Designed miniproteins, single chains, continued (3). Designs and how they scored, part 83

Each design is a single chain, and the fold is of that chain. pLDDT is the mean over its residues in the fold that is shown.

## One batch from the design tools (miniprotein)

Design m11063
Fold by ESMFold2-Fast:
Structure m11063 (fold): chain A 81 residues (1-81)
Amino acid sequence: PLSEEELELEILVSLALMQASVAKLALETNELSEESKEKAEKLIEAAKAAAEALEAGNYEEARKYAEEAIEYAKELNELEK
């Protein structure tokens, strides 16, 4: 059984990984600007780091990286406006 905080973190990391998967597909289409491509790559890296930290039981690092990934996703959405 997970605490409420640990469950919320698992959801956050899952959302980051979903955003990273979408970004990875977008990178493969060659339709992104150079700036959007850079943000997409940073999002993918941060989401991967969050997942690895969560698997290791390092919840503080997992949260930090997941929040970074979500921030990059927001920045990427603003660039695609």
Scores: mean pLDDT 82

Design m11064
Fold by ESMFold2-Fast:
Structure m11064 (fold): chain A 59 residues (1-59)
Amino acid sequence: SKAVIRALALREARELGVDAEALLAAGLSTEQIADVIVRRTGLSREKARTIAETLVRYA
């Protein structure tokens, strides 16, 4: 189940043009990943934080 959730979150980030695996490998925090998502996509901070929290939790 964790692997599936991780794969789906990574896919969502990729569809938004964000290489989440590279950000996780670089050791970025949840807030830093959320910042990247906001800057790249224009999504709200709230939505970006939810994606970032999922990526970090199921990494």
Scores: mean pLDDT 81

Design m11065
Fold by ESMFold2-Fast:
Structure m11065 (fold): chain A 64 residues (1-64)
Amino acid sequence: SEEEKKRKIEELKKEIEELYKEIDEIEELLKEGKISKEEARKKILELIGRIIRILGEIEDIRLS
C-alpha cells in the first residue's frame, strides 16, 4: 500500500539522518585534531556509500 511505502521511506530517511550525524561527529574530531585527515576521509566515504545505498532503496520503493 502507499501508506506502507511512505512509512518505509520515512524509516530509511531517518537512517540517512543518523548517518549524517556520524559524518558531523567525524568532522568535529578532524577539526579538533583528534583524528587524521586520511582516517576522516576513509570513514566519511564509507558513510556516504551507505547513504547512497539507502537512497537507492528509497527509489526502488518509489518505483514499485
Scores: mean pLDDT 89

Design m11066
Fold by ESMFold2-Fast:
Structure m11066 (fold): chain A 60 residues (1-60)
Amino acid sequence: GPVLYRAKEDYTGKSPLELSVKKGDELLVLLEVGKHWVVAQSLKTGEVGLVPKSVLEPGA
C-alpha cells in the first residue's frame, strides 16, 4: 500500500507533472517510477505528482 514519506528539503516542480514540496511536508508514495522518481500525494494539498526520491525520507 502507500507508504508515508517526508520531504527532507524543498523542491520546486520543473513541469506540470512534477509536485512542489517544502521541507517537512508529508507525502504518501503511491508508485516508484524508475530509480530516481516517485508518484506521491501531498497530505497538505492533496495534489499528486512526480517528485525526486532524493528529496524524500521515510516518515514516522
Scores: mean pLDDT 84

Design m11067
Fold by ESMFold2-Fast:
Structure m11067 (fold): chain A 78 residues (1-78)
Amino acid sequence: MEEKIEAIEKAIKEAIEEEEKRGVPIDKKEYEEALKRLRDLMKNITTPKEIEVFNLLYRAAVTRDFEAVREEAEELYK
């Protein structure tokens, strides 16, 4: 589990860095704080919603499709 969380965090952080370098304004601080909170949730994954978020983030890390997963995650919590 820890390795998957680190992979997700790294993939998202790299994607944000690349977009920021291209001149796109990114709220990097908010994303980093959200990822830290998700790590705490991963210690107690019991609800379908928590499992769904974890799977979406892991898929983003594997496929490098951060933008699509970000939008999906926002809808999940809104």
Scores: mean pLDDT 61

Design m11068
Fold by ESMFold2-Fast:
Structure m11068 (fold): chain A 68 residues (1-68)
Amino acid sequence: DKEYTEKARKLIEEAKRALEAGDVKAALQHLSEAREYISKIKDEETKKRLEEEVNELLKQLAELLNAR
């Protein structure tokens, strides 16, 4: 549980940095990997919070893609 949570959190951080750099492809890759780790988390509260963060970043990515 903790290991998967830490992996997912780190990948979400990498996705945020990629988004700030405008690197849509890198951000999508990191978010896809984060979702795989999130799926392995047993704690429903932690899982929900991380899924919400991923969804928020995906919305930001969609806006970036539309701006191009």
Scores: mean pLDDT 81

Design m11069
Fold by ESMFold2-Fast:
Structure m11069 (fold): chain A 70 residues (1-70)
Amino acid sequence: TEELIETLEEKIRYLEELKAQHLANGDFETAERHQKEIDVLRKVLEEVREKGLTPEQAYELYKKLINEER
């Protein structure tokens, strides 16, 4: 699942860059939304690395976690 790991790492990096831009512009609400997605993606990435999740399993975990961060 190296491609899945790379995809998740790239997505996290992209969101970190977007978050930094929004913080610099004073858009704290958008920055907070990006931070929540970053936190969820980091948890998914950790599970993929440790348990070797398939893309389908990773997506199911992502959906579960994003809904629980209410």
Scores: mean pLDDT 82

Design m11070
Fold by ESMFold2-Fast:
Structure m11070 (fold): chain A 65 residues (1-65)
Amino acid sequence: PSAKELQEFAVRVAEALRNGGVPLSEEQIEQLKKLGEELAKQGYSEEEAKEKLISEAERIAKELE
């Protein structure tokens, strides 16, 4: 996947969390987008990269509880 594709996925994950009642800040969304770019540069598969982005978003959401 491209960096742009993973950044777009990160935004969609953040939107899903917001719809579930856990809105991420702009800084946290930017952090997820940067992680997406890093995962693309490191050559992770689409499945692995998306799984890592979901896990990181869930970790951030849990810290906001």
Scores: mean pLDDT 81

Design m11071
Fold by ESMFold2-Fast:
Structure m11071 (fold): chain A 57 residues (1-57)
Amino acid sequence: SGIEEANRLGREARELVKQGRYEEAAELLRKAADALKTENPVAAEYGYKEAEEVLKN
């Protein structure tokens, strides 16, 4: 469930990045990381970092 939700949000975020919608993409990446926080905290940390990188552009 958390992994499936994170994968769904991650795909949506990548489509938003292709559209130049970086703030919305970063928000979805943070939500994906939140979904992983309990089950895989290491993957969640990488997700938060990816959101920061998207915003730096």
Scores: mean pLDDT 83

Design m11072
Fold by ESMFold2-Fast:
Structure m11072 (fold): chain A 84 residues (1-84)
Amino acid sequence: MLSKEEAEKRIKELEEQIAKDPNNADAYLQLGRAYLELGEYPKAIEYFEKAVKLDPNNKEALNMLAFLYSFIDPEKAEELYKKL
């Protein structure tokens, strides 16, 4: 389990990775996880959506999006779950 400070440090490192390689799907996935750890759900969703856009079969990103959408859009969550 990451502390809030560790999550914030990880976000900065991942943002630098994305600045160097904007097509790094794994970096977007990890940014989504870090923002989820901070409780910043809208940013977590944004980065998981970017990860899925770059790699549509990324099961972890799809599962995380389905989980987060289950609170705001259950129908979209079910659609994402079907892709797993």
Scores: mean pLDDT 79

Design m11073
Fold by ESMFold2-Fast:
Structure m11073 (fold): chain A 68 residues (1-68)
Amino acid sequence: MSPGELTALIRMIGGVINSTSTPSVSDLQSLLATVEKLKAQARKLGDDRAVALADEVIAKLQKLIKQQ
C-alpha cells in the first residue's frame, strides 16, 4: 500500500465514524483493529503523518467504545 493510499484510508475511516451516529461496539472494535494494522504499516513505511492520523482515529474509536 502506498503512503498516499494509507493516509486516504485512515481519513475515510475517520469520516465514516464522524458521520455514523451510533455504530455497534463490534463495528467499532473491527474498525479499531483495522486502523491499528494501518498504523503498523505506516510505521514500516516511515509515514509519520499517517501514524498521527491513525492515533487520532484510534483515540476516537476507543472513546466511542467506552461510551457504549
Scores: mean pLDDT 75

Design m11074
Fold by ESMFold2-Fast:
Structure m11074 (fold): chain A 61 residues (1-61)
Amino acid sequence: SLKELRLQLIQEAREEALLVADEAKRQAALELLDEAEELLELGNYDEADTRLTEALLIIKA
């Protein structure tokens, strides 16, 4: 399902975030991923996708 695929992407992003050496970037990414998961549970897929994208930009920076 679309929700299951998004939850999998959030979980993969969490694993990547935990490897970020910069503590402030790591915490910011994890907070955005927590928000994305909450938004998915509420059915707000577009907003969840936005938070996931923001987290991935921090992780890759």
Scores: mean pLDDT 87

Design m11075
Fold by ESMFold2-Fast:
Structure m11075 (fold): chain A 81 residues (1-81)
Amino acid sequence: MSRAEQVAAGRRLLEMVRRADALAPHPALAEAVAHLEAMIRAIEAGDLAAAEEHARRAQEALERAVAEAPEAVAAALAEAQ
């Protein structure tokens, strides 16, 4: 995957998570948004180590959001696709 393809994929995921947070606000969804934004910036800067760390933290935040509010967050993520 090229840098441009990685940025495009990251932006699509960021848009979905932002929409989910708008539908069912949760602190962990907001945390995932912040890490996805940081991941995209790191990819654009060529800092792959920082991008990987932020991607991992975004995934962990999404998993926490689903664990803490499974019905609301899962429904919001499905709607945000």
Scores: mean pLDDT 83

Design m11076
Fold by ESMFold2-Fast:
Structure m11076 (fold): chain A 61 residues (1-61)
Amino acid sequence: SLIEEAERLGALAAIYAQQGDAARAKELGDKAVELAERAGDRELAYKIRQGLEQGLAAGGL
């Protein structure tokens, strides 16, 4: 499902962000947000964006 894939990619993006891999984090995060938006789940898209931003801050960005 689009929602399940968005959740998986969003979680992976946050992990890469926390590890300082901003390029992979943003690539996966953008794809996760796109999938969440295609699924019509605006709340999930928002949570993915927040998780990415927090992960990037924790990873030094």
Scores: mean pLDDT 85

Design m11077
Fold by ESMFold2-Fast:
Structure m11077 (fold): chain A 89 residues (1-89)
Amino acid sequence: MKEKAENYIKQAKDAIDSAEQHLAEARRLESLPGLTPEQRRRATVHYVAAGLEVAAADFYLDLAIKYLGKETPEVKELKARIEKLRQEL
C-alpha cells in the first residue's frame, strides 16, 4: 500500500512540475516583444500541455489518497499547487 501511494505521489509531483514548466514557458513566450504567430501557437500548446498535466496530477493524487486512506500534509500541499495552477490557466 505505502509503495503504491509513494509512486502515485511521485507521478503527481512530476505532473505538477511539468505543468508549472509549461505555464512558465507559455508566459515567457507571451512576454516577448513582437510576438510572432508561431510563438503564439507555441504558447497555446504549452497552456494545453499544462492543463493536461494538471488533470493527470489530480488523477494520481486521488489514487494516492485512496491508498493512504488519508490526506497527508504533502498531499494537501500538492492539492494547493494544483488549485493555483487551475486559477492561472
Scores: mean pLDDT 86

Design m11078
Fold by ESMFold2-Fast:
Formats: C-alpha cells, sequence, structure tokens
Structure m11078 (fold): chain A 80 residues (1-80)
C-alpha cells in the first residue's frame, strides 16, 4: 500500500472502532476497558491527523472531534 492508501485504511479502521463503541453504548454500560480502548483510538487519530492532508485531513479532524465527544460521554457515564 502507498502511504496515502495506508492512511485511508487506518482512518477507516478508526471509524469502525468508534462505531463499535457507539454500538456498545446502545447495548450495555461502558466499562473502564472500553474507555481505555477509546483513548487509544483517539491517540491513533491524533497521529493520523498529523500525517493527513487534503480530504483525508478533513476526515481525520472529523473523527478526532467524534472520538473526543464520545470519550467525554463515556467518562460521564462511568462517574455515575
Amino acid sequence: LSEEEQLEVELALAAMELAVLRNIKQRRPFTKEDLEFAKKVLERIEELRKRASGPLRVQAEDLYKEAKELIKEMEKELEK
């Protein structure tokens, strides 16, 4: 895979991982393990943002915002 193709694959994987976390929210309470997984996904997205340009950069920024919002929701749920 080219660097750009690799970036596309990694962004798609991150998007799928966030979708899995959103699906978990619909089925059961979040665990600390779910939160740690989400934080790792966010760290990966941060690296992808630095590497991406053009449309891929826009996609990475959108995923970053989504991941941050999800983590805030998870932290709030775990506090109750």
Scores: mean pLDDT 83

Design m11079
Fold by ESMFold2-Fast:
Structure m11079 (fold): chain A 62 residues (1-62)
Amino acid sequence: VDEQEVAEALVLIYVGIGNIDLSHGNKEAAIEAYEKALRLAEEHGLPQEVIDFIKKKLEEAK
C-alpha cells in the first residue's frame, strides 16, 4: 500500500469531519480537524493543490 494513498484517505476523513463540525456551528472543532488534515498533507508530501485546498478551508472556518 502506498503511504501517500493512506495519507490522502486520512486527509479526506479529517476534512469531512471539519465540514460536518462547521455545518453544525462547531467552528473550533472544524478548525482542529482541518489543522490535522493540513499536517498530514504536509508530512506526507501531498500535492500542492491538496495543501492549498485545506488552507482555504481553514480560512473559511475562521
Scores: mean pLDDT 82

Design m11080
Fold by ESMFold2-Fast:
Parts: C-alpha cells; structure tokens; sequence
Structure m11080 (fold): chain A 72 residues (1-72)
C-alpha cells in the first residue's frame, strides 16, 4: 500500500511513511507539511500536499489516495 501510494504521488516511500505516521498520531495537516518542508525539497512537499489535505478531509487513507488519483 505505502509503495503504491509513493508511486502515485511521485515521492519516496519514506515521505509517505512519515506523513501517514504523523497523521495517525493526531498531527494536523498544516503541521505535517511544516515538518516535511524542513526535511525534504519543496518539489516533494508540493506533490504530497494534496494527499495530506485529502487525509484531513476524508479521514481515510484509501479515500484520500482515490481523490489524489482523480487529480491526475
């Protein structure tokens, strides 16, 4: 699942793993994005941003991924 998410988003698996782990720990989308901006290039953060926002909106990993896939 995480490998598939990383391929769809065009980011390393480590980025998806960190974002999902922070989300499941109750960290809000804005704070997750701020953490990612400190660790990764802006290009990678911008690619994962729609997914993190969809996670906050849907509360479900599969629905969030589906919304991002529809944007492509």
Amino acid sequence: LLDEMAEILGVPRSVVNLAVSLYLSGVDADTILEILKKLYPDEIVEKVKPFIEALQETGDLEEALKRVKELK
Scores: mean pLDDT 79

Design m11081
Fold by ESMFold2-Fast:
Structure m11081 (fold): chain A 55 residues (1-55)
Amino acid sequence: SSALIEELRKLLSQLSPEERAAVEAAVHRAMTERNLSPEEVVRLAVDLVRARLAA
């Protein structure tokens, strides 16, 4: 999971502050609505950042 955390940090550095805030809000909403493990939270964040960078 440390490799996923490092990848997430690298991907987050490519986002604007506004885009980063949107990803954080989406992750927080998912954590509130679903029982996610810490690993699932990191995977979701990576997927959301990748989707924004591909847009």
Scores: mean pLDDT 79

Design m11082
Fold by ESMFold2-Fast:
Structure m11082 (fold): chain A 65 residues (1-65)
Amino acid sequence: MIDYREVEATMLVMAGTIARKQGDLRTAAEYYRRAAELLEEVDPELAERLREEARRLEEELRRRE
């Protein structure tokens, strides 16, 4: 169970990183948020780091309004 969540989170982080490189900040933030949710119980330190990255992307997106 735990390994499955880690695998899914890893794929979400990879997808988020790709979206970020393509300039799709909204999609990147969504993937990082979803990865953080999966990791919150398994790796809370990594989950917090991913939430912080998502927050930064969301702030950048808001400034582009």
Scores: mean pLDDT 80

Design m11083
Fold by ESMFold2-Fast:
Structure m11083 (fold): chain A 69 residues (1-69)
Amino acid sequence: KVEEAKELLKKAREAIRAGDLETAIEYLEKLKELGVIPEEWVDSTIEAIRNGDLVAALSGIEDMLEYLE
């Protein structure tokens, strides 16, 4: 599950950088289903994407990756 969560975070990060925000949100929704990261952290990152705050969204992903290390 932890390695799966890391891959979902990396894919979400790549999707954000590519401007594919819907795909990034889909990866983050899958991440929530794994239950390995606090749901509120994932939700805050999704909200940042929806608000167009991609700097905050990318920072949230990096923080979640650090949490899993």
Scores: mean pLDDT 84

Design m11084
Fold by ESMFold2-Fast:
Structure m11084 (fold): chain A 58 residues (1-58)
Amino acid sequence: YKQAIELDPNNAEAWSNLGTVLMQLKRYDEAASAYKQALELKPNDKEAATALEYALLK
């Protein structure tokens, strides 16, 4: 997923996927940053918004 961001930094799905990977690694601050980038690109993404809230709670 990091490769997709390097090639296409405007890919909201790639940022969301990176956030999910960082959550699995328990790197919650970095996961929150990735989800914020996904939401900047796609503000109405309820899935990314919910995932961001979970990252901030951890």
Scores: mean pLDDT 73

Design m11085
Fold by ESMFold2-Fast:
Structure m11085 (fold): chain A 54 residues (1-54)
Amino acid sequence: MKYKLKVDPSRFSRVVREIETKGGKVLKTENGYLIVELPEDAEIPDGAEVVEKL
């Protein structure tokens, strides 16, 4: 599943690491937003808000 996530800048590195730990991939980064791919049943990391499901 692909998502556009809004991430608190202070938690950015932690959120990226959590995504990778969950078997996901960061596809693109833009000005506080992450475009990510996560496994279907993966939980969204703390400090990230789903803006759009892609």
Scores: mean pLDDT 79

Design m11086
Fold by ESMFold2-Fast:
Structure m11086 (fold): chain A 60 residues (1-60)
Amino acid sequence: MGKLYKALRDIPKHSDDQLELKKGDVVEVLEEIDSFLWKVKNLKTGKEGIVPKEFLEEIE
């Protein structure tokens, strides 16, 4: 498993490549797209998508 992060807030989905997250959702980082966007997998739902990394906190 890759690095695990927790969503610091609810994150809405604006396009099909983005991932909707609820505050406290745990995600696995799959790919670093650029300096502020990461592709992640929501471990609760199994869905994947792009989120701003600034809304994530590392939990090991």
Scores: mean pLDDT 80

Design m11087
Fold by ESMFold2-Fast:
Structure m11087 (fold): chain A 105 residues (1-105)
Amino acid sequence: DEVEELLELAKRDPKEAIERLIEEGRYVAAVALGIIYDLVEYTYELFKKALGLTDEKEANKRFGELMEKAGGLVGEIALELKRKGRTLDEESKEEIVRRILERER
């Protein structure tokens, strides 16, 4: 299962998981993991390099659009889990990552 493999990778090495998602063109999922694992700056630099973005204004605009979409999706899933009585623990964090990987393929 590709989702389970990526989830396991994200738990062991979130930077490598983000890099793999960027390489696969899965930018929203990569940025979502960046938000969840506090690796937003790392994800931004990798995104700029992958797309050959040398203009800071263009890079900031494009990454900002991804941050809005990814952040909204993370927040929506977190709220869904909270409404179902899930605690904000490592298991909830894993479930958020799983749902991101399933929705943004």
Scores: mean pLDDT 84

Design m11088
Fold by ESMFold2-Fast:
Structure m11088 (fold): chain A 81 residues (1-81)
Amino acid sequence: SARETIARIVARAAKKLEELLTPEQFEEVMRVLGEAIRALQAGADPDEVIARLREKLKELGFPDEVIDIAVQAVREIAAAL
């Protein structure tokens, strides 16, 4: 199901992010990722969601490695919807 696919993609991204981030940073990135996923589920354009996700994570001071992991998760979820 789409729900199971989303959960698997999120779990995979979370594993990578946990290795790079403090618990507080991890919670913040996962909050922003959750917002992006909700926007996709509400029918937002995937390219616009990805652009907004990149901008938000950059504003919060996260490095490109973290941003790329979150963006890849959103791309995979968009492809599954």
Scores: mean pLDDT 89

Design m11089
Fold by ESMFold2-Fast:
Structure m11089 (fold): chain A 81 residues (1-81)
Amino acid sequence: SKEEVAPLIEQLKDPDPTVRLNAAAKLGEIGHPEGIEPLIEALKDPYPLVRETAKYSLTSELSGLSEEDKEKALEKIKEIE
């Protein structure tokens, strides 16, 4: 739900990499579209485990999107990598 996503988006900016890791995993589990752009930003995270978790969560999230929304998300990912 939208109410669950907002705190997790804030937790992706936490100074503790464990908090960011857990937030990235939960955003992927929830699969809400509002989590996509924050997860794309988490691909730039300095900690490899946070980046890998964000990538896995994005892969799961993209599978549930419309073709149009999937294409937009993939364009943003391409700009980061």
Scores: mean pLDDT 77

Design m11090
Fold by ESMFold2-Fast:
Structure m11090 (fold): chain A 57 residues (1-57)
Amino acid sequence: MIERANTLNKAILYAKDLLKNEGKSDEEVIKELMERFGLSKEQAEYAVALAKFGLKA
């Protein structure tokens, strides 16, 4: 249950960078997180929500 916590944290930081510096849409960031980190759509959506709403990772 804890073995992928590092991957999710990296995905959240990457999503923050894409949203802040590149101005990408939520849908584009979700797709990139799925392709880059092998996340499910649900996990990628969760990472984007954490990145947007400032929830602690």
Scores: mean pLDDT 74

Design m11091
Fold by ESMFold2-Fast:
Structure m11091 (fold): chain A 74 residues (1-74)
Amino acid sequence: MKREEAEELVKKANEALLKGDLETAEELLRKALELDPEHAGAWQGLALIYKHKGDFEKAREYYAKALELAARRA
């Protein structure tokens, strides 16, 4: 199922983030969002990447999206 594929991509992206590979992590997270645009974890990952890149405006935007999606599920 596409949702399970998105979850695997997010897991791999988190591993890339732990290694400091921001470019690979971003590519994997964008693929996850193509499969599941409502994946809060993927939006949170993008927020972390953009924070590390110094793009605090995009980081804040992506983090807000993650919080919105997480709150909807609670």
Scores: mean pLDDT 82

Design m11092
Fold by ESMFold2-Fast:
Structure m11092 (fold): chain A 74 residues (1-74)
Amino acid sequence: SEKEEKLKKTKEKLLKEAKSEIEKKLIEAVYDAALGKVPESLVELYDELTHEEIMKYAPFAEKVAEEFRKAIEE
């Protein structure tokens, strides 16, 4: 669908801009959630990250979700 194509392009753009492996895994997790899939990358991150790191990355995950929302509206 057009929505799926827009989400895929947004994911590719965000992955190119990602500065760390953690950011890439968060982008994949938010993308999977946007498609209605279980975000396996998020489960892996919760096993790997400390509570402090999870809290620090919450604003980044929110920003990624906003970019996916904008992509499907435009």
Scores: mean pLDDT 77

Design m11093
Fold by ESMFold2-Fast:
Structure m11093 (fold): chain A 74 residues (1-74)
Amino acid sequence: AIEAARAAAEATPDPAARAGVMAAIALAESSGVPVEPEFAANMAKFLLEAEGASPEEAEALAEAVRRAIEEAMA
């Protein structure tokens, strides 16, 4: 789970989306809860929107992150 999220973060070209996934991983590690694809995607979307990305761009990148984690976990 955490390894899949980390791989997805490394594959993500956008630094804000990558930071969001890494934040989700850090939180999961500290609480002992597995990182969920939707949670990592939501963190990426939140940081992208905070940096001024459009909602459409943020959603597209968040969906890519979610899919990458799900595929890595399969």
Scores: mean pLDDT 68

Design m11094
Fold by ESMFold2-Fast:
Structure m11094 (fold): chain A 58 residues (1-58)
Amino acid sequence: SLEELLRSLQERIEKFNKDIEDILKKVQAEDPSKVPEVQKWIERAIELRKKRLEELLA
């Protein structure tokens, strides 16, 4: 059902956000000076993903 699909999508987004937080925490522990660069990379990756999803839904 559409409701199940939406729930599954939300779960995947939540997991992705947690993975991002874990990565940033690891970067912070290893080399805090690179956190801004990693954040910029992540933002770019998210933007590209959203753009592709928009194209698929159009």
Scores: mean pLDDT 79

Design m11095
Fold by ESMFold2-Fast:
Structure m11095 (fold): chain A 105 residues (1-105)
Amino acid sequence: DIDALLEEQKKKEEQQKLLEQARKQLQEFIDWLEEQLKSLELPPEYREKAQQHIERAKEYLRNGDLESAALELNIAASTILEGISDPEEREKLQKEFLDYVKKHK
């Protein structure tokens, strides 16, 4: 069935586009988190822990493991939020993080 083969090929092309889009979104999230680490005044232990999770995410992204990359980036973001001592600044950044996750869902 030629129609079934054409539908399979179309699904494969759509899946490849979604994977490319997901990769770009994860890279943008990495870039955003690294920018937060540069601008935010964090205790060294939270900064180091967040950086370790970002580096793990980069490794997973290079290996094509988008799910593990996303998980590591979420842990990095949570670590950054936990390191913020000002509740108002934490709430503001948490809102930005949730908006970022919503945009890239």
Scores: mean pLDDT 80

Design m11096
Fold by ESMFold2-Fast:
Structure m11096 (fold): chain A 77 residues (1-77)
Amino acid sequence: SKEAQEAAEEALRNSKQLEEKIKAGSASLEEVVELGSRTIRNAEFLEEAGYSEEVVEYARRAGGLAAEAARKLAEAA
């Protein structure tokens, strides 16, 4: 559906935004957690909408990277 496709595109945009903020060293823990939560939510939506396992796994990996980044930022604080 269009809604599921839009959710996938949003998950990819959120993942890219998170990567850019982390690389720039400007990401706060709060920002990383928020972007990570949105990415994970979109992955769950894609799975519920019946998208292929490859697409769902890609979104989950993006969410996992966000969670890992948040953990490291929390440990560094």
Scores: mean pLDDT 62

Design m11097
Fold by ESMFold2-Fast:
Structure m11097 (fold): chain A 79 residues (1-79)
Amino acid sequence: MPSTERAETIEGVLDLFLANPDRAFTAAEVAEALGVSQSAASRALRWLVAQGVLERVPGTRRYRLGPKGLGAAAARAAA
């Protein structure tokens, strides 16, 4: 199981992307926005990409909502 701090970081990353569904963020921008280390942000981003919630923008170091993440954002807006 991820640590409590890691779970909090994952939730913060999800909330950030769900609030900004049309924006792509770097790990450094996510870390600054959440007040966490770049390592913590990078780990959370990689885990969410593995879950299909986020995707990496090809040719960049930026991440955005993937198809599953966009579907979840739409579902939460409707609920």
Scores: mean pLDDT 75

Design m11098
Fold by ESMFold2-Fast:
Structure m11098 (fold): chain A 60 residues (1-60)
Amino acid sequence: MFVATITFPSAALAEEIARRLEKEYPNVKATVDGNRLTLTIDDDVATAIGIVLRVIGDSL
């Protein structure tokens, strides 16, 4: 289990990314608190890193 917290420039962007991740990755739990997104990933380390990098890329 891996936990990552990512801060976005807007709450709307954080919620949109959270919805997409939960739909695309069944082993991901996304919690949104304002513009902060907390991901709980129940998968291997390479997959977890890939998901985090994808989220960061989508915010750029």
Scores: mean pLDDT 75

Design m11099
Fold by ESMFold2-Fast:
Structure m11099 (fold): chain A 95 residues (1-95)
Amino acid sequence: MTEEELRETREGREKNLEELRKKDPEMAERTLKSAEIGKEAFDYASLAVHYAVLSVVNKKKGLDEEYRKKTIEYNKKTNEANEEFLKKMKELNEE
């Protein structure tokens, strides 16, 4: 993965979150909540949002199914990262 790809992903992530907030505030709030739980979960949630937007934008190009699959994949990873973060927070509270 190149430095340019990482920069593009971060910039696209922020823009997609703003656009999602305009179209679906509930999903945008879920993405922000994931960011509060953990950085890893936030990164996966941001990628899910990015691909969900690409699915909508590229519907006419027949790429919607491919981007939808990526959205599902990253949503699953977001849930796994959230579980791990909650587990770590619980362990810290038991100190």
Scores: mean pLDDT 69

Design m11100
Fold by ESMFold2-Fast:
Structure m11100 (fold): chain A 61 residues (1-61)
Amino acid sequence: SLEELRARLAALEAEYQALADEYDALVAAGRLTPEERDALLRRMQELVDEIARVEEEIRAL
């Protein structure tokens, strides 16, 4: 349903923001390893792709 898709979109956006905040905190602390950077950026890209898919599903309704 549209409500379920909107709830999913909000949850994905919140997860992205949490990862972005974690990334910024690690950078500020000088604690971001190359492996952690790559993992966080990959996860953030996966969330961007998933957000785009959910947005497309909402537009198709």
Scores: mean pLDDT 88

Design m11101
Fold by ESMFold2-Fast:
Structure m11101 (fold): chain A 74 residues (1-74)
Amino acid sequence: ESVDFLAEAYRNYLKKLGEPEIGEKVAELIRAMARGDWERVDELVKQLEELAKKSKNPEARKLVNDLIEQARAA
């Protein structure tokens, strides 16, 4: 419930920043982390690193990098 709310909140925020694809992947990452699917987390981190590197939005890039660090620390 709260995990779905958080995932959708991040997805919508990133869509508003002009990064809908990053938003979709961030929502998937939050859900994967919540269920302990670390193989999926690793794949999503790789995809998000590539997308963040190509992003021209510094706010989206910072948010993604912060989430990647949280995923690595888990």
Scores: mean pLDDT 84

